Designed miniproteins, single chains, continued (4). Designs and how they scored, part 91

Each design is a single chain, and the fold is of that chain. pLDDT is the mean over its residues in the fold that is shown.

## One batch from the design tools (miniprotein)

Design m15166
Fold by ESMFold2-Fast:
Structure m15166 (fold): chain A 71 residues (1-71)
Amino acid sequence: GSVERELGRLVKEILEKVKPSEEEKEEIQRLAVQVITAPSEENRERLLALLKKLGASEEELERVDRLIAQL
C-alpha cells in the first residue's frame, strides 16, 4: 500500500545519504521487509536502532517510526 511505499522510499533516501556498506544496506533492506511483512516490536526497534547507528537524524527516525505505526 501507500504506507509501505513511503517507508521504502524514506529508508532508501536515508541509505543514499549515509552511504552504508553493502552488508549494512542488505541488513536494513531485510529489516524493512520484515517490518512490513511481519510487524513486531523487535523488528521495529532493530530497524530504528540500525538507522540511528548509521547516522539517520532524529527527524528521519520519527518519520520512519510514524510510518511503521501505520502498518
Scores: mean pLDDT 83

Design m15167
Fold by ESMFold2-Fast:
Structure m15167 (fold): chain A 68 residues (1-68)
Amino acid sequence: RTLELDIDIDDPDVQEAMRVLQEFVDRLAAGEPWEKVRAWAEERMKTLSPKAQEVLRRLLEAVDALRA
């Protein structure tokens, strides 16, 4: 499967998406319900640049696949 969009880790938009993913994982580790954290991530994504949104979307898809 292709995840080429994540190659430019030096891109500020990619760094922003990775930071949001880190907070997503941290919230889950803190015991917040998956549904709440998922909704938060979707709202957070809307405040990001188009590039960061695309990167975050692919990362969330991967996390969702791991869960189910």
Scores: mean pLDDT 73

Design m15168
Fold by ESMFold2-Fast:
Order: C-alpha cells, then sequence, then structure tokens
Structure m15168 (fold): chain A 82 residues (1-82)
C-alpha cells in the first residue's frame, strides 16, 4: 500500500541519517523526512524535521542558501497547515 511505501522510505532515510556526518547532507535527508511527514499530514513531525535541517544550514552561505530558503518556506507552510 501507499502507507507501506512511506514507512519503508522513512526507515531508509532514518538509516541514512544515522551514518551521515556532513551537516549539509544531513539537512537534505531531514528535509526529505519532513516532506514525507508533511505528505502524511503529520505536520508537527514535519515541523520538527524542517527545524532540525535549518539548524544545520548557514543562511549566509551561497552554496547552502537555496536549501535554507526552501526549508524555511516548507516550515512556514507546515505551521499554517496545523
Amino acid sequence: SLGDVSQKKQEELEAKLKVTTDPYEKAVILNQLGDLKFGEKKYDEAISYYEQALNLLDANSEEERYLYILTRMKLITAKKEK
């Protein structure tokens, strides 16, 4: 089922997060976990993942700016959906 696919994707992303050391790569994975939770309408969990991603990103970094802005917009959207 679609729910089974989402659960498997969550487990894969959580396993990947545990072995990832680079902060930017962690932020990408946390964004994907947040997106998965948002799709499941688990907005509190999505918010938590997006906030964790933002804490790992430098807003003043040119290379990280796109992901920072995107994550902040996702966070705002998730907060409005609650």
Scores: mean pLDDT 87

Design m15169
Fold by ESMFold2-Fast:
Structure m15169 (fold): chain A 74 residues (1-74)
Amino acid sequence: SLLELAQELIDIIKNSKSSEEFLANFKAFLKEHNLSMEQFVDLYNALPEEVREELLKASKEWREREEAQRAAEE
């Protein structure tokens, strides 16, 4: 289900504590579901607007968390 894949990606974004962790989890997600980057883009564009908004919200929260952590690490 596209909604199940979207939810899994949202969870990865929300639970990733760093860019490195996000990339590792994202690569694992693509491998687990046998998705190419092109197939992933097609899936994203096929998602309902509400689900895309949730992904954008999760992504924003992740970026804010990452930036705050990076600022704390000198």
Scores: mean pLDDT 73

Design m15170
Fold by ESMFold2-Fast:
Structure m15170 (fold): chain A 96 residues (1-96)
Amino acid sequence: SAMKKVEKEMEKKREEGKKAGEEMRKLALEDIEKALELVLEYAKGPPEEALVNAGGSRGAAEAMAESGKASASDVMLALATSEGNRYRAEQLYRES
């Protein structure tokens, strides 16, 4: 039953991450600098919030890329932060 508990926690955090991504997408379209500040905070966030922070950073990266208003380095920073947080979350929730 440990696997079922881990799956439920990951699903819950994934849904929270989707919502965070939607809000970060809106923020990145309105204020790229503020979105980047939050991406940097997400990079320093605790492991238990990593799935949420991955979703938020991904939303920011996608909005920045779509708008064409952010530099390539800013988009890459947000994407790298999302991927790093996803990796941290996978490590935390792995049974092995």
Scores: mean pLDDT 82

Design m15171
Fold by ESMFold2-Fast:
Structure m15171 (fold): chain A 73 residues (1-73)
Amino acid sequence: ALDQAEQKGQDVMDKINKALKGESEEDAKEIAEKLLKAIGDGEVKKKMEELMKEGKYSEAVKVGLDHLAKLGD
């Protein structure tokens, strides 16, 4: 059970890394949508939604991940 969750986590991390490098806007879009659902902060959600409407999915992923990183520290 944990092995399958870890494998899915690795696949998600690979997509995040490609999105952050700007190599896949399609993967960035999927990750941004998932981050948007996970983020409870309305201001961060609005910023991500604005970037996604402009087609800047990689930037939306960066905004979401930066917010979560600040909450972790």
Scores: mean pLDDT 71

Design m15172
Fold by ESMFold2-Fast:
Structure m15172 (fold): chain A 68 residues (1-68)
Amino acid sequence: ISEEEIRKAIDEVAKGDTITPNELLEVAKKLGIKASREEILNEMYKLGKRTLTKEEAVKVLLNIQKKL
Protein backbone atom coordinates (compact mmCIF):
# COMPACT_ATOMS: atom_id res chain seq x y z
CA ILE A 1 0.00 0.00 0.00
CA SER A 2 1.36 3.41 -1.04
CA GLU A 3 1.80 6.49 1.15
CA GLU A 4 -0.86 8.23 -0.98
CA GLU A 5 -3.41 5.45 -0.28
CA ILE A 6 -2.68 5.62 3.46
CA ARG A 7 -3.00 9.43 3.50
CA LYS A 8 -6.32 9.26 1.63
CA ALA A 9 -7.74 6.71 4.11
CA ILE A 10 -6.58 8.87 7.04
CA ASP A 11 -8.41 11.87 5.54
CA GLU A 12 -11.61 9.79 5.26
CA VAL A 13 -11.47 8.60 8.92
CA ALA A 14 -9.94 11.57 10.81
CA LYS A 15 -12.35 14.28 11.97
CA GLY A 16 -9.59 16.89 12.54
CA ASP A 17 -5.91 17.65 12.00
CA THR A 18 -4.77 14.84 14.35
CA ILE A 19 -5.55 11.14 14.49
CA THR A 20 -6.33 9.06 17.60
CA PRO A 21 -5.27 5.42 18.16
CA ASN A 22 -8.85 4.22 17.46
CA GLU A 23 -9.02 6.22 14.21
CA LEU A 24 -5.62 4.83 13.15
CA LEU A 25 -6.85 1.28 13.83
CA GLU A 26 -9.90 2.00 11.63
CA VAL A 27 -7.58 3.24 8.83
CA ALA A 28 -5.52 0.03 9.11
CA LYS A 29 -8.68 -2.11 8.82
CA LYS A 30 -9.88 -0.09 5.80
CA LEU A 31 -6.53 -0.65 4.04
CA GLY A 32 -6.27 -4.35 5.00
CA ILE A 33 -3.21 -3.76 7.19
CA LYS A 34 -3.20 -6.28 10.06
CA ALA A 35 -2.29 -4.09 13.02
CA SER A 36 -3.24 -4.75 16.65
CA ARG A 37 -4.37 -1.98 18.97
CA GLU A 38 -1.37 -2.76 21.18
CA GLU A 39 1.05 -2.38 18.24
CA ILE A 40 -0.41 1.02 17.36
CA LEU A 41 -0.25 2.18 21.00
CA ASN A 42 3.35 0.94 21.29
CA GLU A 43 4.41 2.93 18.19
CA MET A 44 2.69 6.04 19.56
CA TYR A 45 4.31 5.52 22.97
CA LYS A 46 7.76 5.38 21.29
CA LEU A 47 6.99 8.78 19.76
CA GLY A 48 5.85 10.11 23.19
CA LYS A 49 2.44 11.04 21.77
CA ARG A 50 -1.22 10.40 22.62
CA THR A 51 -2.40 11.54 19.16
CA LEU A 52 -0.54 11.75 15.83
CA THR A 53 -0.39 14.24 13.00
CA LYS A 54 -1.58 12.79 9.69
CA GLU A 55 2.03 12.53 8.43
CA GLU A 56 3.13 10.72 11.62
CA ALA A 57 0.18 8.33 11.18
CA VAL A 58 1.33 7.54 7.62
CA LYS A 59 4.82 6.67 8.95
CA VAL A 60 3.41 4.45 11.74
CA LEU A 61 1.29 2.40 9.31
CA LEU A 62 4.18 2.09 6.82
CA ASN A 63 6.43 0.78 9.63
CA ILE A 64 3.80 -1.79 10.67
CA GLN A 65 3.30 -2.87 7.02
CA LYS A 66 7.09 -3.40 6.57
CA LYS A 67 6.91 -6.16 9.22
CA LEU A 68 4.65 -8.14 6.87
Scores: mean pLDDT 78

Design m15173
Fold by ESMFold2-Fast:
Structure m15173 (fold): chain A 64 residues (1-64)
Amino acid sequence: DDAYQQQLQQRYQQAQQKKDEVVKKLVEEGYDKEKATKAVSDILAENPDASVEEIYEKAKKKLS
């Protein structure tokens, strides 16, 4: 189903943009890139609809 494929592609694209944005912010604050990437990936795996702010706060808590 083309509609299903388009929906999956959009969700994947949104998740990638959120991941990149949060990881960039964390690295700019001095956190390790590998640890930041893992924390953000874990959070998105649990809740792919989480906002950038939610991911950032949860990732910071995991990294502290």
Scores: mean pLDDT 80

Design m15174
Fold by ESMFold2-Fast:
Structure m15174 (fold): chain A 92 residues (1-92)
Amino acid sequence: SKAEELVEKARKLYEEALKEKDPRRVLRIADEILDLGEEAAKVDLEAAKELYELGIEVGKHALSIAETLEEILEAIGLILRGIGNILDLELK
């Protein structure tokens, strides 16, 4: 299914992000996983929740390796986006 394809892609991105040391690359991966979660939310709420949780974890990794205030704020923003998207799912 489309949801299974999105989950597989996000899991590969998650594994890539955990090995990455460049905070800007980790931030881009978190953003991509959250975008995949929003696509999944159109067809499968459980898949979307898994993708948002993966995006939050990648955002936390970005925050842990962030070197600039801008990177810190962007990581916090991505974590909050993921949390907000999970809360939106719970209200449906």
Scores: mean pLDDT 90

Design m15175
Fold by ESMFold2-Fast:
Structure m15175 (fold): chain A 87 residues (1-87)
Amino acid sequence: SQKELEEILKNLEEFYKEAMGETAYENNEKWKEDMEKLREMIKKNVPLDEFIKELAKIEPFSAEVLGTVPGVNEELVEKYKKYKEEL
């Protein structure tokens, strides 16, 4: 659902901010642009598969790392892994 994807995106942003530190996070323009694109996709109610494909293009996230983010379920991790391997 939209609410579930919004929660996952929020938790992912918090995770990445903690992992790289606030200063490096604030200066990562590409990651901010990618996160804004994902937020727009959620607002437009884009199909889950299209959302996961765009998420898979983001370099910093492995399937293992994504699986540690609160709210991310096994199905999302498996789809992410598949799309990541297709890149």
Scores: mean pLDDT 74

Design m15176
Fold by ESMFold2-Fast:
Parts: sequence; structure tokens; C-alpha cells
Structure m15176 (fold): chain A 67 residues (1-67)
Amino acid sequence: MDALIAEVQAEAYELGLKAKSVQEAVRAAQELADRVAAEKGLSPQQAQLLTRAAVEAALDGYLEKQR
């Protein structure tokens, strides 16, 4: 699970860097996490952890771009 979270966080961070708004960054991260959770057959608890990690990473990327 940790390796999957790290991989998704890296992709979500890049999505954040490309996002035009906070709302776009959050939506892109949620869509990414939902897709991965469905593909990997994650439990609801695992999917929630993945979504939280993805959203945090995308927001970090978006905020980094605003400097």
C-alpha cells in the first residue's frame, strides 16, 4: 500500500503543478485516486487514505507553482 500511495502522490503533485485553480487540483486528484482504487479493488478505508494522500499532494503542487 505505501508504494502505491507514493506513486499516486507523485502523479497527483504533477497534476497540481498543471492545475489552473485549487478546485481543479482537488478534482484531478480525486479522479486519479478513484480510478486507481477501482482498478486495484481497494477497500473503502484504503480508497479514503489514497484520496486524502492524492489531494494533499495535488494541493502541494498547486501551491508550489504559485510562488
Scores: mean pLDDT 84

Design m15177
Fold by ESMFold2-Fast:
Structure m15177 (fold): chain A 90 residues (1-90)
Amino acid sequence: DPGVQQVRAQVAQLLAQTRATGDAIVRESGYRPEVVALRDQLLAQMEQQLAALWQQALTTPGVEPFQQLLDTARQLAQDAIERLREVAAS
């Protein structure tokens, strides 16, 4: 399904961008151990949640579950980066 493949690519790009942004925040913090650990934890949690949501979407007909997953992925990425920025600023 081209629509599902497009969402897969968009989720992969979002994960890559989120990692890059997290790496920049870690670097700007001066590689503080607590910021590094939080980045690793938040990225692992995001990947785990997205994997579970992807498996759930596969059990539902149509492309709409995958579009909802992409919207959720964007929110998870935003929340993770905001949390990381807050800790890096403290």
Scores: mean pLDDT 89

Design m15178
Fold by ESMFold2-Fast:
Structure m15178 (fold): chain A 82 residues (1-82)
Amino acid sequence: SEREELLRRAEELAQQLEDRGYLDRMDFETQGLLHRALRPEATPEEIEELRRKIRETLSPEEAEEALRLIDELVAATRAVAA
């Protein structure tokens, strides 16, 4: 019950990243890092590398919005794992 609600929230956040076009603007390597960051086993160092690549790939304004959505998505996936 609670897990299903958290999974739906995570899927909605991922859809928002897609709908805003942020995923289309990310390079293949950056998309791979995003997938890794969403796993429960992701290290803080991998998350930091993702943030740096996003800031270099997207404009400053787009990067700040994308990182906010990613932070919420990571929090939701970690809540499912807990």
Scores: mean pLDDT 79

Design m15179
Fold by ESMFold2-Fast:
Structure m15179 (fold): chain A 60 residues (1-60)
Amino acid sequence: RAALDAGRVLAVIGKGLEEGKDYSEKALAVLNKLDAGDYAGAAEILREAGLDELADEVAA
């Protein structure tokens, strides 16, 4: 269930680009938190970016 991998985070960047937003900084911050095992920190960043569903999945 902690299976939010780099591919899914890259999909978030693509979604942001569709809306004319730069999600690259947020995506890199999430990857760094996940690599450190800080799932709560990763979920916080995702929630701040408006990705509540993905944040809830990471936090669960």
Scores: mean pLDDT 66

Design m15180
Fold by ESMFold2-Fast:
Structure m15180 (fold): chain A 64 residues (1-64)
Amino acid sequence: SHELLVALAEVFAATPGLTELDFRVVGDTVHVTIRAETPEAAARAAARVREAALSLGYRAVVTT
């Protein structure tokens, strides 16, 4: 959905050190791949992705 695209783009923009954020939607689940310069940046982005997905009614599967 457009709302999911916007929410994930905002996570990317708001997370310094994040180098890649790709996603695909399968049913009610969003699969997100995160690449970051540090494990701390990856963990921060993963947490924000899970919160954003949940707020929009999706389950999140995050790979770092």
Scores: mean pLDDT 86

Design m15181
Fold by ESMFold2-Fast:
Formats: structure tokens, sequence, C-alpha cells
Structure m15181 (fold): chain A 74 residues (1-74)
């Protein structure tokens, strides 16, 4: 359980930190929610991209950041 908790925390930081650095707070929250819910990559990308677009961010850049974070969980 501890290793799974550490891996999850790393994934959350990998998604949330770059989105927060871009000021995309809603996209960061959507990414954290997707990881907490155990959503697959494509569903997480869709939710984060939609949140980023809604707050004036680039949905394609948001998808790339989610993809990189999920790669750290593989």
Amino acid sequence: SLMAEVDHAVAVLAVAAPLLALGWRKAAAAGIDALDAGLPLEEAKERVAAAAEAEGGDPEEAKELVERAYATMA
C-alpha cells in the first residue's frame, strides 16, 4: 500500500504541478480527480483538456501533460 501511495503522489505531482504553474487551476483539479478515481488515460486527457479550455488554456498542451504523468505510473 505504501508504494502504491507513493506512486499515486508522484503521478498527482506530475499532472498538477505543471498545470498549476500555467495557472490552470481547474485543469489541475480535474487531473487530480481523474487520478483519484483511477480513470484511464484517454478519459483523464478528455476531462483535463476540457477544464483547461474552459479557463482559457491550451487543451492539447493539457493532454500532453496528462500523458506524461500517466507514463510515470507505467
Scores: mean pLDDT 80

Design m15182
Fold by ESMFold2-Fast:
Structure m15182 (fold): chain A 101 residues (1-101)
Amino acid sequence: VSEQIKKLAQEVIALLRQMSALARSEGLELTAEQLDRLVAQIEAIMNNESPQKFAEKLETLVRQAAMLLKMSEPEMSPEVQAQVRELLRQIEKLVSQIKKL
């Protein structure tokens, strides 16, 4: 894995951690714990997967985060929903950049 891929992946992790914190602020502890587990899985694949498989696996984990957040949206305030959707858009852009490397 190149230094550039590692930096982009670390940005994805940081954004997922922000979403986990927002979920906790809304009282969604189980959602936050699941997001934290997805972060741990991304950190594991950064250390153990080949560069060719890393992007595919990361995209799968990000899709799981998106599905989890969609299920949790009705329990969030409209302001937090907007923040989470914006963070997810940023993550999807970063994943697209990693796939091009």
Scores: mean pLDDT 83

Design m15183
Fold by ESMFold2-Fast:
Parts: structure tokens; sequence; C-alpha cells
Structure m15183 (fold): chain A 117 residues (1-117)
């Protein structure tokens, strides 16, 4: 139903917002040199983004904007995983760049999902 579609879109937006918050916390920890906490926050962001992706995929077959939002969330997950890899390699500048790119993709996904409301 349209009500179930809108509810899933709203829940996906909430998960995207939570993932952005965790990525912002990860960026703060990278800047502070607390790489262990940065990895923890990146992992939490990926888990929240995956939950958002699962919700968006349930509505993507009925909406082109939802399909575009799913692609943006998937790109954000890829960037967050690249940030984790860069931290493990000691490349903190690249990790910071990838975490910021993940936020940008999640903000794009959020705008697409909000346009469905």
Amino acid sequence: SMEEFLEKARRAIEKVEEAIEKLEEAIKHIKEGDYEKALEKLKEAIELAQEALDLVNEISHYSEKAREAAEKVLEAIRYANEAIRHIKEGDYESALKKAKEAIEKLEEAKRLLESLL
C-alpha cells in the first residue's frame, strides 16, 4: 500500500540520518588520531546504511527515485569500507576523504527519499 511505502521510506530516512551521524563521529575520531574508535563508528555506520538499503530495496521495484536512493546508499557503504581499509593501511588522509564521500552519498540518498514524501 501507499502507507506501507511511505512508512518504509520514513524508516529508511531515519537509518540514513543515523548512519550520517556515525560517519561524522568517525571523522572526528580520525582527526583526533583515535583510529580504534573511528573504525568502530565506521562499522556502525555501515550496519545502519545496510539497514537503510534493505528498506529502500523493498520499495525500489515501485519507484525510480527509490532505486536511485538504493544506489547512493550502496556507494556510501563502499566508501565507508574504503575508509576502513585506508585506516588499516595508515592512510588517514584517504580515510577522511572516503568517510566524507560516504556522507555526501547518504545525503543524496536522503534527499531522494524525502522527495517521495
Scores: mean pLDDT 92

Design m15184
Fold by ESMFold2-Fast:
Structure m15184 (fold): chain A 100 residues (1-100)
Amino acid sequence: EEAEKKIKELEEKALNSDDEVERTAYGITVIIAKEAGLTPEQIDELYRLALEVAREAKEKGLSPTEFFKRLIDRARQAGLPEEVIKILEEMLKKTEKLEK
């Protein structure tokens, strides 16, 4: 499937990228795409949003909790599936527990 091919390409990029911002964006996109069964177009949109938020997080020194809150807001605004939002909210909840 085209989506499976995109996921494998992103997974390879997550492992081989020298840029931590790109690695974060690829990694998050791969996890969510596998769990939510995203279309190729949804994978591309999620990656774009994750990359933008990861860049903002690096530049502003945002915590992992703040990163996930911003990504959730962007994903909702972009109209990504509810399953994407649920996975991100679970990631946020786990991150908040680790920061306490």
Scores: mean pLDDT 82

Design m15185
Fold by ESMFold2-Fast:
Structure m15185 (fold): chain A 63 residues (1-63)
Amino acid sequence: DDVADEVYDALRRGEATVPEGTPTAAVARALLEAEGVDTSGLSDEELVARAAALPRERIRALL
């Protein structure tokens, strides 16, 4: 729960890393791929922006 909340907040703030030290863009890519999104053409900024649009509940379920 705490990890999902911290990831959700980091995505929305555009932070470079989540509190565990993982790059936010890498977490965003993994979340979007789990949702079936094609990430092959997306920049790190686009990955974070798209993942930030995911509901908190979905992020929690994917982690």
Scores: mean pLDDT 74

Design m15186
Fold by ESMFold2-Fast:
Structure m15186 (fold): chain A 60 residues (1-60)
Amino acid sequence: MDAVKAAAEAIKRAREQGLSESSARIAAIDTIVQIKGPEVSAKEIEKIVAEAEELVRAEE
C-alpha cells in the first residue's frame, strides 16, 4: 500500500469525523509507521504527511 495514499485516507476520515487537525495528523503518522515500520525517520514521516495533505487538497 502506498504510504502517501494511506495517510491521505487517514486525514480524510479524521476530518469527516470532525476531529481536530492535530488528531488528523496523528492518524496519518500512525498509518505511515504501520506501513513503513517503527524505524521510519522523522524526516520521512514529515515528507509523507506533507504529500498526503497536498493530495487531500487536490481532491477537494
Scores: mean pLDDT 80

Design m15187
Fold by ESMFold2-Fast:
Structure m15187 (fold): chain A 82 residues (1-82)
Amino acid sequence: PLPPSLSQAEIDAAFAAADTDGDGVLDEAEAYRGAEILRGRPLSAAERAALREAMKGADFDGDGRLDRAEFGVLMATLAPAP
């Protein structure tokens, strides 16, 4: 069962745990790890594909990276509305 909403603290905790480099941003692989941490389970291939499409829409423009705000938005989109 997935939570109906995510707090900023939960998102920040998952972000920090996924941020292997400790640089305050996530690449695609780290974003998948953060999503798995927030969900408490591994992501399916379909969920990873959906997250990749959402990241493409986030327009982080050549950085190839997500800050905390972008990660939070992506996590909200990965959890479908009721």
Scores: mean pLDDT 68

Design m15188
Fold by ESMFold2-Fast:
Structure m15188 (fold): chain A 74 residues (1-74)
Amino acid sequence: MDTLRKIVSEVLGVSPVNDDDDIFKLGGDLLKLRKLIAKIEKTFGVTISDNDLYKHSTLKGLVDYINKNSTGVK
């Protein structure tokens, strides 16, 4: 989703971001990754644990996770 790609780009300070890019490799810093998680949670109304992030560390994986776990109707 375009919105998620923009959030990842802004928080991690990288561009472009591809669907199969590993967020850990893009960010390299756990503090930035936690900041990214918090912004995603606020934007999409989801809760993401560290374990969930490890399982869904690509942009595509995060989109799939958000779609399954979002609290709002799209």
Scores: mean pLDDT 73

Design m15189
Fold by ESMFold2-Fast:
Structure m15189 (fold): chain A 81 residues (1-81)
Amino acid sequence: SAQEERDELARKALEKIGQARKLLASAKTVEQYQQAVKLLDDAADYSRRAAELSNPEDSKLFLEVARGAEALAAQAKAQAA
């Protein structure tokens, strides 16, 4: 169902954000920052897809999660440069 697909996408987004945050807490190499960016880009994609399967109110919350992941990815990219 659309609800099950939405919930699975939301779960995957949060899982990827958690993995990225754990990696960033100990990151020291360009490769580690690049890996965190990939995890956060994946999280933003999952969260935006969850938003598409949601009512307008829930969609706004998933889009905020996506923006948060994108902002964190931008910070990680700056540290990799």
Scores: mean pLDDT 89

Design m15190
Fold by ESMFold2-Fast:
Structure m15190 (fold): chain A 66 residues (1-66)
Amino acid sequence: DDKKLAEEIFKEYMKQGVDEHGAAVLAVQELRKRGLTEIPEHVKKLLEEVRRMAAEGRRAALELAK
């Protein structure tokens, strides 16, 4: 199951000392390189958190710039 392979890749990055959000991003990049599109639900939630954090960072940067 591609979804199970995705979960394994995610866990391998975490075992290497990558935090859960970073592991989610790296796992999705690896899955796309392998042509896999099925992402575990918890990894999708982590990606949503990363997007939220990125949006917050962009707002902060814009506030500081002008």
Scores: mean pLDDT 74

Design m15191
Fold by ESMFold2-Fast:
Structure m15191 (fold): chain A 75 residues (1-75)
Amino acid sequence: SMEKKLKEKIENYERLLTLLSNYYGVSKEEVENLPEEKILEYVREYLKTVNEADEETVEKLLKEVREWIEAYKKS
């Protein structure tokens, strides 16, 4: 269902916020309060440095993250 997909996107974003909080050594609240573009910059850095992802994979995952952010803002 659309409701299930929305919930999964929100849960994915909450996990992402926790991951970035732990990786950068800042509170989850601090990450949540960052501008969207700064959150995406941190995700890009993480994917390139930790996951060694190529540019195509990074762009694909950032598109998914933008969808998670949109879902989270609507909740």
Scores: mean pLDDT 83

Design m15192
Fold by ESMFold2-Fast:
Structure m15192 (fold): chain A 74 residues (1-74)
Amino acid sequence: SSIEEILKLVDEMIAEHADDPVMRLWLLLAKHEIKLGHIEEALDGLLEAVRKEAPEHLEDVEELVKKIREILEK
């Protein structure tokens, strides 16, 4: 399913940031919102949080959000 593909992408980024508690927190919050069906709110919240608190990772998160939106448009 599209939701399983989306969650896999989020889990891969969580694994890449295992030692980054700020990134891990915001990615886990986004994952929770996605599971509840609040996908756009999750993506917007994640982008806002990363832009403010971990701007060095913004480009990687923007690419993740782009991939998730491409899955949703299928």
Scores: mean pLDDT 87

Design m15193
Fold by ESMFold2-Fast:
Structure m15193 (fold): chain A 70 residues (1-70)
Amino acid sequence: MDAAAALAALDANESKLADYPENDQKIMQKTLDAQRELARLYQESLERAEELARELEGPLKEFAEKLRKE
């Protein structure tokens, strides 16, 4: 998954924070946390949208055909 690869890269970057001054670590950690959370939410949204699309495919097709005939 693209999000999983992005999260792995963020984890690798986070491990390097120990080499930076404490003030810089706080700023960098906040940025990494925000990017990690965004990637997670994006992946969850995609998975949820795909599940909903599959479940609604049949009913939506039937509904659309009914509307066109009316």
Scores: mean pLDDT 71

Design m15194
Fold by ESMFold2-Fast:
Parts: sequence; structure tokens; C-alpha cells
Structure m15194 (fold): chain A 88 residues (1-88)
Amino acid sequence: MEEKLKETRELLKKLINSEADEEDVLKTKILLLELAKENPEALKKLLSETTKIEYSDEEIAELQKSLEEELAELEKRYPELVEKIKQK
């Protein structure tokens, strides 16, 4: 859990600073979805700290749905890339 939070925070900062590549973006989406499923409160806190925007439970639930749909499409189009990122 702590490693996922640390990695997600670092990736979110890269995205905000426009330093993220395509693999960073995809990995961020995978980690955000995992955190939304495993610990939505920790994700809510992480996003609030990183973006300085307060998120509601409804907004976190909508983010989870959006990420699930987007990752399902990515797995259909690029299954090898998604598998590689999930492994490390």
C-alpha cells in the first residue's frame, strides 16, 4: 500500500508538471484504479494533497468507473503493454 501511494504521488506530480510519458500516464491510471478499489479514502487524500482540490466520495466513485472503462479499452488494444505495466 505505501509503495503504491508513493509511486502514484510521484506519477501525479509528473503529470501536473507535463513530464509524464505514455507509460507514466497508463501506470498512473492503473494505480489510481487499484487505490480506488482498495482504499478510496487514501486516494481521496492523495488527490486533494496533489491537486489542492477537495474530492467528494461521488467524484471518487465516478473516477473509478471512468478509469475501469478506459483501462478495459486499453487492455483490448494494447494487452501486452498493460500486462507489462501491471507487473512492474
Scores: mean pLDDT 74

Design m15195
Fold by ESMFold2-Fast:
Structure m15195 (fold): chain A 60 residues (1-60)
Amino acid sequence: MREKAEEALIRVMEEGDDATRQALSAAFAAHRDDPEALKQAVATILREAGREDLAKEVEA
């Protein structure tokens, strides 16, 4: 789960979406010890950013 969330963060960073990258980084900092909460937060952020494809990857 965390590994998939990290892959999504890298992808967003490479695409230059600074707002989504910042939101994802904050979620990682807030939920470092809770993989389920991290997954839910990351998936929500990605969906709000229009990245349903990455949200589905994180949830798998």
Scores: mean pLDDT 78

Design m15196
Fold by ESMFold2-Fast:
Order: sequence, then structure tokens, then C-alpha cells
Structure m15196 (fold): chain A 84 residues (1-84)
Amino acid sequence: SRAELEEALDRFEADLDGLEARAREAIENGASREELEALLRGVERGRGELEKLREAAKDYPDLQERLAELERRLEELRRRLEEA
């Protein structure tokens, strides 16, 4: 249902908030290449989950803006980690 999709998006956003916070801490502390690569794996997993959510939300165009924002955040996170 739409409510179940909104709940899934809420959970995804909470997970992304945590990943962004961990990435910020890792970058600020000069984390190892191995640690940065682990965070990048988290970003790739998040991309897969977002693709599934986008397909599930195709009948709910009003959720597309929220999905687009989450995509932008995930892409920005990937960029920052690759630059670190």
C-alpha cells in the first residue's frame, strides 16, 4: 500500500542519515581506504534498495520527489567518499 511505501521510505531515510553521519566522521578522521570502501559498499546497497522502492512507487507519482531527493543525497555521498 502507499502507507507501507511511505514507511519503507522513512526507514530508508533513517538508514541514509546514519550512513551519511558515519561517512562524515570517517572522512574527518582520515579513515583508511578499507573503511571508505566499506562505506561505498553501503552506498551501492542503498542504490539497489532505492531502485526497488522506485519500481514499487511507480503508481504513486507524488512519492517521486522524495525518491529523487534520496537519490541526490546518495549520489552526493558517493562523490564525497570517492574524493576522500
Scores: mean pLDDT 86

Design m15197
Fold by ESMFold2-Fast:
Structure m15197 (fold): chain A 60 residues (1-60)
Amino acid sequence: EVDESLKRMLVGIVKSVADRNPEKLQELLEELEKAYETSKDPVIREAYKKSIEYLKEVLK
C-alpha cells in the first residue's frame, strides 16, 4: 500500500514537471536513469522505473 502510494506520487510529480518543461525531458530521463542505478531503496527504485517508463513513452 505505502509502496503503491509512493510510486503513484513520484510518477505524478514527474509527469507534472515533464508537462511544464518539455524541453527538459531528455535531461530528466538521464537523471532518473542515474538515480535508478544508484538508488538503494527498492521502493524508490520502482518509483524511478515507472517515471522512466512514462518519459520513454512521451519521447518515443
Scores: mean pLDDT 72

Design m15198
Fold by ESMFold2-Fast:
Structure m15198 (fold): chain A 86 residues (1-86)
Amino acid sequence: MTREGQEILRFIKEFEERIKEVYEEGKKLNSKELIEKARKARELFKESFELLSDNSATPEQLEEGIKLYEESLKLLKEAEELKKKL
């Protein structure tokens, strides 16, 4: 594995761990909003990665993949901010 590939995999793992932490905190606090934001962020991230890793993806599909990632990141950040207030 290349150094660059290792950094990408680490980024993916860290992003998924952040989502997991928000989800587990939401369950502990009985916060439906935290749980829902974590689930939605995970779903968008998964959809984004499927589009961005498809070698036959059109430019439009790649743009959609990037947009899904940005929406996932926004939800994760909103959930992390909400967690700090609870």
Scores: mean pLDDT 80

Design m15199
Fold by ESMFold2-Fast:
Structure m15199 (fold): chain A 87 residues (1-87)
Amino acid sequence: MGIERLVKEVEKILKVPGISDDQLMERIVEALLKTPGFTPEQVTRIAADVNMAITIVNSDPSLSEDQKRANILERLRRTLLRVEKES
């Protein structure tokens, strides 16, 4: 159990100025792999869901950077809670 700590770590990554989407996903995957209790298959599913959220927010030009970050973090939290229930 480390959902809140992981969400906070991802929030810090999202706030890095000039970070590319590829670098963002790389750092998120590293944070997931360092989190105890996730299998490689669970890390892959979480990463896929977060990548989809990033793609969706980036396709919406009406969203501010704060709104994009909030949407990504909300998707991450929902995915982490679902994976925790499966474990």
Scores: mean pLDDT 80

Design m15200
Fold by ESMFold2-Fast:
Structure m15200 (fold): chain A 71 residues (1-71)
Amino acid sequence: LAPNVEALAGMLENLGYTEEAQALRDAVASGDLPAVIAVLERILEKLKEEGFNPLTIKTVEDALAEVRAAA
């Protein structure tokens, strides 16, 4: 849902993932749920490939699951 996705965008920005945070905010602002899902999937793949913090990865996975359930 939008509040969780916005909190996630803020977290990503603070971690230096400014481009990913911006893309997520833009997708949310568009109101297009498939676009939000696509951006979250790209962010999740990038974080997993880079071996980033497991808690951050879990937060993205949870947000993606919640958005998919709402679709």
Scores: mean pLDDT 78

Design m15201
Fold by ESMFold2-Fast:
Parts: structure tokens; sequence; C-alpha cells
Structure m15201 (fold): chain A 67 residues (1-67)
């Protein structure tokens, strides 16, 4: 559990930093809310596969947001 949370934190840190630099405050709020939901669902699943899928979804959301 702790190792999966650390992996999430490490992978999400650069994504969140890029969103904070490039996105508007409104876009940042929406992104944070969606990211929290995906992270919660992945942690509840308790699998490394679910965590990896959540990270990929967050990366895709960032790419769509910052177009």
Amino acid sequence: MDELMKKLAEELKPIMEEVNKKATPEQQKKFVNETKKLVREAIESGTEEAVKKAIEKVKKMKDELLK
C-alpha cells in the first residue's frame, strides 16, 4: 500500500507542476478534482496495474487540458 502511494506521488508530482504552470486556476481546480477521484479508485483497487492505469489517465487528461 505505502509503496503504491509513493509511486503515485512521484509520477503525479511533475504532472501537477506542469498543470500549475500552464493551466488557468479554473482548469487547475477541475484537474485536481478529477485526479483525486482517479487516485482514490486506484488505491481502493489495491493493485499496481490500477495505479499504472490511473497515472496514464492523468497524463492523458493533462495533454487534453494543455492543448
Scores: mean pLDDT 79

